# Designs tried in a protein design run: designed miniproteins, single chains. Part 102

Each design is a single chain, and the fold is of that chain. pLDDT is the mean over its residues in the fold that is shown.

## One batch from the design tools (miniprotein)

Design m3557
Fold by ESMFold2-Fast:
Structure m3557 (fold): chain A 114 residues (1-114)
Amino acid sequence: SSEDKKKKSFKEILQEIVDLMRNTNDKLSSLSVEEGKKLIKEFEKEIKPKIEEMVKLIKQLSEKNKAKMVTIFQLSIIGEVTEALLKIKDKEVADEYSKMMNELLTNFIKKVNE
């Protein structure tokens, strides 16, 4: 069905975002503070288009499916952020990553409700 096709697209975009987060998080655990901050800025540029793609997909869903997919997305991202923060040893890098991810999630919620 068209609903099942849309759900598969959601899962694919979510998996791309999760994979990008995991790849970045694994690198952040071994980098210097300066290298870590640079990687966070590069990651922000790479993840923003994927989040915008997710916003566009969610906006096209039925009311019931929209609420469900927003919740699944938020919980998945929060889980990956938590894993990153457990691995990042430097407070400055952890704070920068947390701030950037919080801004991305806040903007995601605002954009899906526009």
Scores: mean pLDDT 83

Design m3558
Fold by ESMFold2-Fast:
Structure m3558 (fold): chain A 90 residues (1-90)
Amino acid sequence: MKELLEKIEKDVLDFINKIAELLNRPKVTTIDEAIEFVKSLKEYELPEDLKKLLIELLEALKKKDAEKAIEKYKELKEKYPQLFPDGVEI
């Protein structure tokens, strides 16, 4: 479980950093930085549904709520599979 959460965290942080690079923003290295970054994005920079899912996933990872993190990660992969082509198998 811990190893799976660490893989999900790395995958999500990598995705967020791709957005940060595209928007000429500094790289995020922690879950807290990632949450603040995603919350700072406007609706024209990131779709509201995707933003909500990312925040919920990041907060679950921060709380080490494995069940919730896995649930939100699966939902994210189902709605946006092209963003996680090499994503963690669950």
Scores: mean pLDDT 78

Design m3559
Fold by ESMFold2-Fast:
Structure m3559 (fold): chain A 85 residues (1-85)
Amino acid sequence: PPPPMPRPVTEEEKERLKFAIQGLTKKLRETRGGNDLSERLAQVVRIAVDYGLTADEIREAIKNSNKLSEEEVKKGVEIAEEILK
């Protein structure tokens, strides 16, 4: 049997988490070479999973983030996939 679900996540909370993921992904681009930002993005993804966001919702938030380059999206998705194993 599946484990009990956490409390329902509101749409506002989901949007806040998606926005935070997008912002951290943009900062990875701006600073380039900052391991700390990759760790922060990983922490936000873990929190999003704990809140009941699906892997697809998290990947979609990174992919559909405002006008990130292909490399930036790829890096963000790679971090999310490592956590979502």
Scores: mean pLDDT 64

Design m3560
Fold by ESMFold2-Fast:
Structure m3560 (fold): chain A 88 residues (1-88)
Amino acid sequence: LEELDQRARELQARAAELYAALPEEARAAIEREAARADAAVLADPSAEAVRAAYERIADAAERAGAPELAELFRELGRLAEERLTLLS
């Protein structure tokens, strides 16, 4: 569990750097999808919903021209799913 949390923190730090380098329009598009994802997870806090939320955010990042950031979000979603499964 601690190893998953540490890896997630490292990926989040790298994702934050890539995100900060994006144009404002790209960040706004990703933030809109993240807000929708947050609402969906609040309605259904399952591991599947969390994974799907990260996939939607990743798709938004890819469409915004940030494929490396999209891959980081997909990996974060996979780790979040694993973490929730272990904590059940």
Scores: mean pLDDT 80

Design m3561
Fold by ESMFold2-Fast:
Structure m3561 (fold): chain A 90 residues (1-90)
Amino acid sequence: MMSEDEVREELKRLKDGEVLSFVTPNPFSKTNKYLAVAIQRVGDYFAVHERGAKTKEEAEALLPELEEEIRENPSPILMTLDGLLFTYFA
C-alpha cells in the first residue's frame, strides 16, 4: 500500500486529467477493511471515486475498474490536495 507521503508526491506530479489509484486501510469498517481509491486531477482540484473491499487483494483488483469509472463519469466530489490527504490518511 502507498503511504501518505508517497500519495502526496504522486498527486503533485499528476497533470490535468491524469489518474492515480491506490489502496488504503479502513480501520472503522468491520466488513470492508480496505478502500480502493482513484483520483483524477481537475485543474487545481482532485476528483475522487472509491470502493470498499474485504481484503487488500480485492481492493487492488478494483483499481483498474475505478480508474476507468473516474475517466468516464463526472465525479461529484472535487477536493483540494490537503482535504484529500486528510480524508484518506488522517
Scores: mean pLDDT 78

Design m3562
Fold by ESMFold2-Fast:
Formats: C-alpha cells, sequence, structure tokens
Structure m3562 (fold): chain A 78 residues (1-78)
C-alpha cells in the first residue's frame, strides 16, 4: 500500500538522521551525555526526532567552528 511505502521511507530518513546526529554529537558531547540523550529519545519518538535533529545541528555547527579555528591557527603559524 502507499502508506506502507511512506512508512518505510520515513523510517529510513529517521535512521539516517540519527546516524548523522550521533556522528556530529561525538565531537561536542561527552560519551555519557550522548548516551543520556539517546535514552531520553528512546521513550518518546517525537522528542527523539527533535533530539537527533538538534544533535546534528549542534555537531555540524561545532565542526564548522573547529575547521575555522584550524585554518586561523595554520595562517598564524605561517
Amino acid sequence: SHMEKVKEKVEKFNEDLKKRGLEAARRIYSPEEVERLLEEGKYDPVKGKEIYSKLLADGFREHLREEREKRERQAAAA
């Protein structure tokens, strides 16, 4: 059915979002904090989706900041 196909795509999207969020989160959050956020999302699917989206956004922002600082340090060292 059309609903089954939509559900499958939504599940895949949520899994991809979770993977990206966790990868990014590992750069800025402690292992304990990441585990706590994962547990919090486990009991509430809506809250879980929000947590993973926030982790992705926060981690990506921090990654851009680290890249910028790295470039500034290399420029200062030259």
Scores: mean pLDDT 71

Design m3563
Fold by ESMFold2-Fast:
Structure m3563 (fold): chain A 78 residues (1-78)
Amino acid sequence: EKILNNTYPSAFNKEILDICNKEKNGYIVCVEENGKLVYKGSFNNEEEAKEEAAKYKGKVYILEVENGLVKKYTIIQN
């Protein structure tokens, strides 16, 4: 839901941003563990990413990536 204006939440780290840059376009599912995002998978569409996110407990992030940048993200509290 929240659009990122070149400022990422503190849970974002270099590893996650590097994965976004490599994937270029699509959806990335991450889980917040100990205040940082842990990569769980890359998906081609939002429905697939939501199905994967539903498998994890706690604070789950779905990152929408466009041209290697996080365009928006959704947080799901499971």
Scores: mean pLDDT 77

Design m3564
Fold by ESMFold2-Fast:
Structure m3564 (fold): chain A 87 residues (1-87)
Amino acid sequence: RRLTADESTRIIGEFIRERRREAGVSQAELARMAGLSVGTISAVEQGNSTAVSSGNIVRLLEVVAELMGESIGEVMRRIDERMREAE
C-alpha cells in the first residue's frame, strides 16, 4: 500500500467525524453508542494511529453505519474509495 498507517487512520477519522457531525451526534453520544471512551473517539477523529486499535475503528464504523442507515459493508466501501483517491 502507498498510504501510511497515519494517513489511513486520518482518512478514517475524518470520515467518522464528518458522518457524526452530519447526524448531529456529539463525541460523548458516539462514545456511549460504541461502548468506548470519549478519549478514544477524539483519538480516532484526530487520526492518532499510535493510540487507536483496529477493533476500536471497526466498532466506530459499525455505529456510523447505524447512524447513516447503511450496512457496515457500504461504509467500508466508502472508506476504501477515499483511501484509493488518497493514494
Scores: mean pLDDT 76

Design m3565
Fold by ESMFold2-Fast:
Structure m3565 (fold): chain A 85 residues (1-85)
Amino acid sequence: MTDEQIEGLLKALTSSDPTVRRVALAEAARALREAAAQSKDPAVAQGLTDLADRLEALGRQPSVSAAEAREVAERMRALAERIAA
């Protein structure tokens, strides 16, 4: 996952448009689940699946806090670093 993709997701999470947020988070969750299915490391696969579930849950909320958006971004960066190693 690239820094551009993480920045795009942060913009989506902080969007005032709930439709844009839901669509972007659903697409990100789908991509994470596909990556999890291709992972040979069960810990990485589980982390990607947990993150996908979290993104879908945030997409169903009427709003997303700055703390929730930061948590997701930090988890995404940590997973990207582990996958790249």
Scores: mean pLDDT 76

Design m3566
Fold by ESMFold2-Fast:
Structure m3566 (fold): chain A 114 residues (1-114)
Amino acid sequence: RRKVEERRREAIRLLEEAAELLRRAAELAGQHPEASNVVSQLQQAIEDARLAIEYAREGNLEEAKAYARTALGLASSAYDQLERLEREDPSVRPAVELVREAREKLEEAYRLLS
């Protein structure tokens, strides 16, 4: 259906934007040695978002939705860890803001795939 195609295209755009925000967040967080675990989670979230994009392009919305949900979970965990680090080191704030925006886009993409 036309509406399903429009929602799929919007979800793909949001997933692509989220992956780029997560990539930038991983680069910034990587400047902080104490954030090594967060960087690993962000890298996994990027990979899961990329897989969600591929499955959505193939029309496999169930797999796309599953990977979008996993990416959202990883980004949420990374956000919580970065917020704790920000309380001790305010220079972490730019990474926190990028992950927050990525989470919002992943959540909307997941909603559109449902």
Scores: mean pLDDT 89

Design m3567
Fold by ESMFold2-Fast:
Structure m3567 (fold): chain A 92 residues (1-92)
Amino acid sequence: MSNAEVAALAREKLVGKTVESVAEDGYKVKVTVESVELAADGTVVVKLKVESTADEEKAKKLAEEIGAGLAALLLANGASAVKVEVELTVKK
């Protein structure tokens, strides 16, 4: 499968999807797939919005884990290069 095909499939299945959860220490997290694009070099670029009431460090770690998992999923589905961009918003 080409990177363009992986990007098209991810765009169809993931863009606009939102997952909400509450962590064990009570902070809320909301993850939305904003876009999936193909970069000029052929990299599949996924943009995630992550909103959390956690401290910045905890929210950043969670965003990195979510991003790594998504990148691994796309690579497993035939992408040769994946970049996940996370837009993190922390609210008190």
Scores: mean pLDDT 76

Design m3568
Fold by ESMFold2-Fast:
Structure m3568 (fold): chain A 75 residues (1-75)
Amino acid sequence: SRGEELLRRFEELVEELLALASQLLDPETVARLRAQAEATVEHVRRLLAAGDFDAVEAAIEHLERLVAALKEKLA
């Protein structure tokens, strides 16, 4: 379903962001970011359950921009 596709894309971007962060930050900071990411994924699941696909798509776009910016800084 659309909701399953959006959730999967969001989770993939979160894991990519955390992998990039792990190259620059200490393990304790990465662990805190992972906890924040888990809370955000739970929030996204609630938005999808409410049918708020526009909010989830906006969150995906924001996360894609963050990943791109971090990749540029690492290159």
Scores: mean pLDDT 83

Design m3569
Fold by ESMFold2-Fast:
Structure m3569 (fold): chain A 78 residues (1-78)
Amino acid sequence: MKKKYHYSGEEEAEAEVVETEEKIEIKRRSRSPKAKTASLEKEFETEDEDGRKMLAKAKRESDGEKGEAREEAVYTYL
């Protein structure tokens, strides 16, 4: 379910992890696509502007009845 990470967005407006060569920057992304079922579970190592390491994990869940999808992204600073 929802994680207890430091940067956890259980709401519909959540941050998305963008993987790069050096820094995996977290970009806030809020959207409700009409996806049926999309379970995405990935854990990435990322770092903030100060170069501090953090762990990111994102999940995407669809609400079939409304035709909306929710994305949950949690990040833990290391």
Scores: mean pLDDT 47

Design m3570
Fold by ESMFold2-Fast:
Structure m3570 (fold): chain A 86 residues (1-86)
Amino acid sequence: AMLSPAEARATALGLARLSLLPEDGVFKPEEIPLLIKTLKSMFNLTDEQIEALKEALKAADTDGDGTLSFEEVANAIWSLFGDQKP
């Protein structure tokens, strides 16, 4: 599923409140472990769900350089957790 602009913005604000939004708007490879740890804590994810999140983030890296845009992270999160409740 793709995020609407409003849903992507809401996810953006959530990440910013957690001080996870990088200054340049992209997540470097070294920032990904902290992002995953924070999401695990927030959503009480199992190890299997963490592996699914890692795969979704890797798939979202469309240019293969190991950096993830804010939109790519938001889409990966939404694909795993979006629409599980109304």
Scores: mean pLDDT 63

Design m3571
Fold by ESMFold2-Fast:
Structure m3571 (fold): chain A 83 residues (1-83)
Amino acid sequence: MDVSSLEVGPAITHLSEAEKERLAAAKSEREMIEIVLAAFLGVSVSTVRRRIARDGLDALLREVLLRLAERQDRPEEAERLLA
């Protein structure tokens, strides 16, 4: 579909204003990761926490970053939001 929303830097451009505010207000790296992963996957923070409990944070993080790197060839954008 030809829409003006086709942008480079998907991780940052896909975050809503509320999600960006939550990320800025996050008190820990864990909270930042949960918020960013929920936004990237289009799921709730609770779903991300459930997946972390089942598979571990490292496994989920690597899966998301790999998929983003493959699609956009810009893993730096995802890493920037998780930092």
Scores: mean pLDDT 61

Design m3572
Fold by ESMFold2-Fast:
Structure m3572 (fold): chain A 78 residues (1-78)
Amino acid sequence: SAEEVARLLHEKLGIPEEAARKLAEAFVRGVAAGESEGEALGKVIPDVVNDEQAGKIGRLMVKAKREGKSLLEVLENA
């Protein structure tokens, strides 16, 4: 759910709660519309998070794709 993704982004990566919510909503909507996780997040990252936070999310996404895992799975194990 968007709430679970937002919680994990906040707790595991230190993303501020408001930004985590916006990222999670974009993620859930984009994936539901047939976008990849990277596409769904990539379009909102520049407007929602700073460079440090974007770097953390980017590294996690690369790890997920490399290992064939979902964002949620790698985020839970972050």
Scores: mean pLDDT 82

Design m3573
Fold by ESMFold2-Fast:
Structure m3573 (fold): chain A 104 residues (1-104)
Amino acid sequence: EQLERKQREFESYKALFEHAMDSAAKKAEQLGYTEFAEEIKKLKKEALEKIDKDGVEGAKEALKKAKEMAERAKKISEELGAAMERAADYLELGAKAQEEAQKL
């Protein structure tokens, strides 16, 4: 049950990360940062692919890139930075849940 609960937590945070990334990309487009919006969309696809292939390690690699993009976003727009930081936070929570599941 505890292992199953941690796996469900991971899936929930993965879904929240996906939706947060979509929201950030849309916000970037609305603000006129079309190139940055495409980078966000690419990062989302790469992150989900790495998570599917490499599990916890994929999530950790994706988290590092998401945090790097959040820092870049903060320099462009405070609103965009906040949106990207939210996506990174969800991915970090997901990675922690999956790491805890591995220890069970």
Scores: mean pLDDT 84

Design m3574
Fold by ESMFold2-Fast:
Structure m3574 (fold): chain A 97 residues (1-97)
Amino acid sequence: MDEEQHREKILEKLVEEIKEAEKNNDKATLEVYELLAKAAREKKEAEEIAKELAEFARKVTGDENISPNPDKSTLESLKEYAELVLEAKEIVEKEKK
């Protein structure tokens, strides 16, 4: 179905982005993907994921005013995105063996 095809394209792009981040030693990008993958693996609620992302963004940007209070549609998207990142990381790890 169209939604699954769209998710597959996002997944392929995430796999490529993770591989490029590893190749370039982009630690910040790898830390974000690890945070999202761990959140999905631990089945964290979207609100917890948003809070952890906000804390990470504050550390990277130095902006203390970054709010973890997204709307309901953004929260649902964050949970789905975290699950896609976990799947992408598992694909990258499987290709290394």
Scores: mean pLDDT 73

Design m3575
Fold by ESMFold2-Fast:
Structure m3575 (fold): chain A 92 residues (1-92)
Amino acid sequence: MNELAKKLAELVAEGKADLETVAKFLKAMEEKAPSSKLEEILKESKEQEPEEVIEREYELAVEKLKRGEEPSDREKAALYIMGVRVLKELQE
């Protein structure tokens, strides 16, 4: 299992991964980038945006998916962050 993917999930759960970092990481994984590039992206991680910002991007992503449109990288990042947050809440 990819240890860098686990590290991203941990950073998201801790509120230490911003939308740009998550978007770049997910895109780099899709492009099968080397682990060194994934580590570089994680090192540039910033404080996560307020819930309102993430929920707005999430709603846009869901609406696009309902219309058969591909979400943007940022909207895909919001889907990931919301998924991690829900799983964390269920474990608390």
Scores: mean pLDDT 81

Design m3576
Fold by ESMFold2-Fast:
Structure m3576 (fold): chain A 66 residues (1-66)
Amino acid sequence: MKEIFIQEKPYGSNIITAEVYENGKLVGYIEIEVKDGEAFVKDYNLDIDVSKLIPKIIEEVKKMLE
């Protein structure tokens, strides 16, 4: 089972980090840049198909901005 943990945005930063866990083990991360209510992938380090995770992570980040 894959779990995504979205870290709290650091003060003064527009970058949010999402950590990806599989079976309780950290397998990678995705950095999301947030500007004017929009979210974009800035960087990632994943051993899995990131294309399937990006839409879900963007949706969760947008919910945090509401």
Scores: mean pLDDT 72

Design m3577
Fold by ESMFold2-Fast:
Structure m3577 (fold): chain A 75 residues (1-75)
Amino acid sequence: ATEQLEGFKAVMAVSTAEVGDILGLSDEQQIDNLAATLAGRELISPETARKRAREILDEYRRDPEGWRELAEKAL
């Protein structure tokens, strides 16, 4: 693949958070939505997916602008 894994991770996190904010979803609902995406793509357990989703969204919330820039470059 020509795209970097970090760019794809940023696209998933930014899309989940921004769509969630538009729809008025709670932080926990956004974590659940990202966890469902990760479980489907990586074939991991729901517990592992939820832990990964929380870690990713926590990182995103620390630097949402930087993550948005990475997502825009990856598309």
Scores: mean pLDDT 76

Design m3578
Fold by ESMFold2-Fast:
Structure m3578 (fold): chain A 86 residues (1-86)
Amino acid sequence: MVTVEAHLRRLPSGKDEVIVSVYSSNADQTVTALLKSLETGEVKEVGTLSSPKAQEFRLVVPAQESYEFLVQQPGQAPVSAGTVRA
């Protein structure tokens, strides 16, 4: 099982920072965290987690965009973990 929590914060530079926390309960399972722009449809890999630990990923993105967070397990389709709006 994989748990994902995501949030967005405004940086002093005027850009937004996406913060994604990923936890996998399965040992040695690689989990990929993905970020999809709802404006452009572009999907970016945020990072991977290969152990039953909480891992935080941070990505600086353009301000005032909305994002869908996806988690992909090996051999499975990406699953939506939530959305955030600017």
Scores: mean pLDDT 70

Design m3579
Fold by ESMFold2-Fast:
Structure m3579 (fold): chain A 87 residues (1-87)
Amino acid sequence: SLADRIKELGQRLNKLSEEERNLVIAELGVRMGVSWEQARKILDYLIEAGRTGDGQKAIDKLKTELGLDETQIQEVLDVVEEALERL
């Protein structure tokens, strides 16, 4: 499910250094066309999901706080997965 995918990626993101997290934020900003602050919020919600195991809460925050639909959330997860493969 989308929630399970978010949880798994969040667990991987939680293992990154601050420098590596900043590289993922930069990639999200460029590829999604969002500000650094928005990209950072996206990453923070995913990291929280990895820590708590609550992917659905991250989906809800991405929809309500950042106005992303499910297609855009899937694009976010694709960008994050690709960025993680380059680290």
Scores: mean pLDDT 88

Design m3580
Fold by ESMFold2-Fast:
Structure m3580 (fold): chain A 62 residues (1-62)
Amino acid sequence: GGGEDSARAAEEAARKGEEAAAATGAWQPMLLGRDYGERAARAAEENGMRLAAEAARKGSEA
């Protein structure tokens, strides 16, 4: 149903956000130290939340 589809879309959006952050953080995290990894993780969470909210909104419009 719509609820399952919306949840699926939100999950996929969150996964893409995490993947984007992982790609960003993958380049030489050792040289930038822990701070870089923490910043990348936070950016991924914020981006994932934004994408998930957008997916949920689009699902609600259906």
Scores: mean pLDDT 63

Design m3581
Fold by ESMFold2-Fast:
Structure m3581 (fold): chain A 56 residues (1-56)
Amino acid sequence: MEEERRIEEAGQRGLEAFKLALPALEAEKKKVADDAEMVANLDYSIEVVKKVLAKQ
């Protein structure tokens, strides 16, 4: 019971952190727009975060 609640709370904190991370990742992408490899890596990270949020 307590362990299950702790996992659920950790999941909620993770989702909140991901929601806050999306604007930061998009801002970082704008800063490194000249680096195509970095932009591709940031796009992939943003897509992964969006998929995690969509499953919740």
Scores: mean pLDDT 73

Design m3582
Fold by ESMFold2-Fast:
Structure m3582 (fold): chain A 61 residues (1-61)
Amino acid sequence: SPEQALRDEAIRETRKAVDEVDAQAKAEGLSRDEWLDRVGKETQRIAERYRQRLAELAAAA
């Protein structure tokens, strides 16, 4: 379904974002607390975007 495709995309994007923050943490020497804050912000931002996209898809049906 289109909804399942969006959920699968969100999972892939979230994994990429976590990997990217891990790379940034190593490059910048981030503390664990700074890593958690950055991961939390990025994953919440992704979740919010995909929640909106799912709502738009449902409204269009």
Scores: mean pLDDT 84

Design m3583
Fold by ESMFold2-Fast:
Structure m3583 (fold): chain A 94 residues (1-94)
Amino acid sequence: STSEKLQKLVLEIEILEGIMRILVGLNLPVPPELERRALEVLDELEELVKTNELSEEQRQRALAAVTGLRRAARAAGAEEVARKAEELVRLLEE
């Protein structure tokens, strides 16, 4: 279901945010594999949002997760992830 797919994507985004925050705290670079996975998850969420009508609660949950990842990616210097997350924030605010 859309709800189950959204829940899995949101959880993975929250995990990726947590990992990026830890890497920033340790002054370690973001591995390219982690950046690729973050971009893949954001692309999957964008597809889900564009092809399915989300409830207000679902939209707010997704927005909160993507906003958190955008902030962490900016702090980590993961510029492509931060840019993709910003695009998705704008889409979710509509």
Scores: mean pLDDT 89

Design m3584
Fold by ESMFold2-Fast:
Structure m3584 (fold): chain A 76 residues (1-76)
Amino acid sequence: SAEELKREAVEALKNGDFTRAARLAIQALIEAGVYTAENLRKLANVFAHLRGKVQRGEITLDEAAEEFEKALDELL
């Protein structure tokens, strides 16, 4: 289900696996029937923003995962 894929994507991001998190998030969009160019652009922007913040030490992976889950909830 889209909800299971969302949970797996959030867990992957908590573990620092941004590539796996992105793949699972895209699969969640497909499963939910919301795989559109607009939603892909929004998802890409969320990933760039969160990865940048983590790399600069502004937020933890746990905080990034929380923001990521909220963003996915808005798309799904």
Scores: mean pLDDT 87

Design m3585
Fold by ESMFold2-Fast:
Structure m3585 (fold): chain A 65 residues (1-65)
Amino acid sequence: SMYLEMEKELQKIIDELSPYQASMLATGVALSQINKDEAIAMFKQLKEKANEKVRKFIDEMIKKL
């Protein structure tokens, strides 16, 4: 299941995220359902301060939008 695989990948990086970053990621996912361009902008901002593993996850999320 693609959903289960994505959930497992999120769990692998959850420890790399601050509570603020986790909240921003959740907000970006919700925003992507109504405004993809703003969601992509939020993901790009989060990516600027993220480590390589989190950046790769964000890139995969953007790719699916």
Scores: mean pLDDT 72

Design m3586
Fold by ESMFold2-Fast:
Structure m3586 (fold): chain A 70 residues (1-70)
Amino acid sequence: SQAATLAFLERERPNLRAAAFRLTGSQQQAEQQVQQILDTAQGGDVDQALKMAVDLLVQDGLKLIKEALR
């Protein structure tokens, strides 16, 4: 449900924000990206919001792996 997805995203907000901060180097941009995910879910596009969150976490994970291999 939309309410359950919003509750999940709010609970995961610190982790999403940390991932976005590592990718952007900017707290402002990180907060904006996370807010866009939450706004997308609030607007009813739950699948798109979850895709955006997963894409963010995948990009963060790939960046960390590439830095570890450096």
Scores: mean pLDDT 86

Design m3587
Fold by ESMFold2-Fast:
Structure m3587 (fold): chain A 96 residues (1-96)
Amino acid sequence: PRLSPEEREERREKLQKQLEQFRKNMTPEQINELAREYWEQAARAARQSRALGDPDSPEARRLGEEAGLLTNLAMRLTTDEALRERMEAEGHALDA
């Protein structure tokens, strides 16, 4: 089922609080390691979604949404411009 506007706002608030918690409790090096891990998780979710064969299936849609959320987390977490540039380049490969 499609997320309600209220559910989307709750999810966004939860993500923002999580990002603030990471930035307060972790070093920049640890944050960039976490960002890389989330990026790798996003790539795995995207590949799993494609492997299901039906992009309109509920499972494929959930995995695609998860990949999108993890990509946003990774890009927002990273403080390293070189790492961000690498993520953008790899993101183009995910669309291919």
Scores: mean pLDDT 73

Design m3588
Fold by ESMFold2-Fast:
Structure m3588 (fold): chain A 55 residues (1-55)
Amino acid sequence: SEMEEEYRYTQELVEKMRAVRKGSLTASEVADVRAQLKARAQELKEKQQEKELKG
C-alpha cells in the first residue's frame, strides 16, 4: 500500500539522519539527506493542501 511505502521511506530517512548525527557520512551524503528531508516536507505540505481542497 502507499502507506507502507511512505513508512519505509520515512524509516530509511530516519536511519540516514542518525548516520549524519554520528558524523559517519561525507558532506555529499549529508547534502543528499538534507535534500530528501526538504522534498519530504514539501510533499507533506502538498498533501495537507490537497486535503483542504477535497474536504
Scores: mean pLDDT 74

Design m3589
Fold by ESMFold2-Fast:
Structure m3589 (fold): chain A 62 residues (1-62)
Amino acid sequence: LSEEVQREVDEAMRLITRSVLSLMSLEDVRKELPSMSEETREQAVELYPDDKEIQKLYEESK
């Protein structure tokens, strides 16, 4: 795929992932975060930047 098409696909996947994360409870996000992909973990941190537990779990999963 061209870089432009790949960028559009990546952006769409990012939006879908963010929507799924927003439908999950904070407890579910915290429980699943260590088993998430790196990209999904980044999205969770972006969605909940002020949640100290999610931030801690993200740092621990690096």
Scores: mean pLDDT 76

Design m3590
Fold by ESMFold2-Fast:
Structure m3590 (fold): chain A 79 residues (1-79)
Amino acid sequence: LEEAVKKLREAVEELLKQAEKDGDNKTSYAARLALRLLDEGNVKGAIVAAKRMVELSKDKYPEQAEKLKKAIDEVEKAL
């Protein structure tokens, strides 16, 4: 689980950097929420926020969204 959560955090941070470059405030907000929930140990809440990031970014950043989706799947399998 710890390794899967680390990968999830990395995927969220990668997508956050892209969203910030493009001024995408909605995706950036969802990303910061996901990171805060991970810091609080709320892994299930972080997954919900990360799924929202995928929804918001799948058309703009398909490659980054796919990486995040895979990281979410790994965490859900480890739960």
Scores: mean pLDDT 81

Design m3591
Fold by ESMFold2-Fast:
Structure m3591 (fold): chain A 113 residues (1-113)
Amino acid sequence: MMSLEELLEKFKKSSAIESLELLIEYVKKLIEQAKAGKEVDVEALEELVREVLLKLVEEGAPLEKVQEFAIKASEELAGIRKAQEEKNYEKLIEELEKLLELLKETLEYLKSL
């Protein structure tokens, strides 16, 4: 299993598509941790989402789609943080699954270009 340090190094060198694929796999692991009643690294998740947003801008993704991603990701991250603070694992799983759906939709969109 890839360490967080290995994931971060690979992420820095990745395209927007590759970064989304790595983040999707990371979020799936966070969902498994939440299902086991374990805390997730919300700060690391927020940093990875920010890096994806920056790569989308750098690679010239359509501005409308970048804005949609930024708004929705911000809302989902706020929900994830709140659920974690409240120790509400059911809500944490729900919010992580919403973020996962957004990441998958964004990846499919980029692959369609």
Scores: mean pLDDT 84

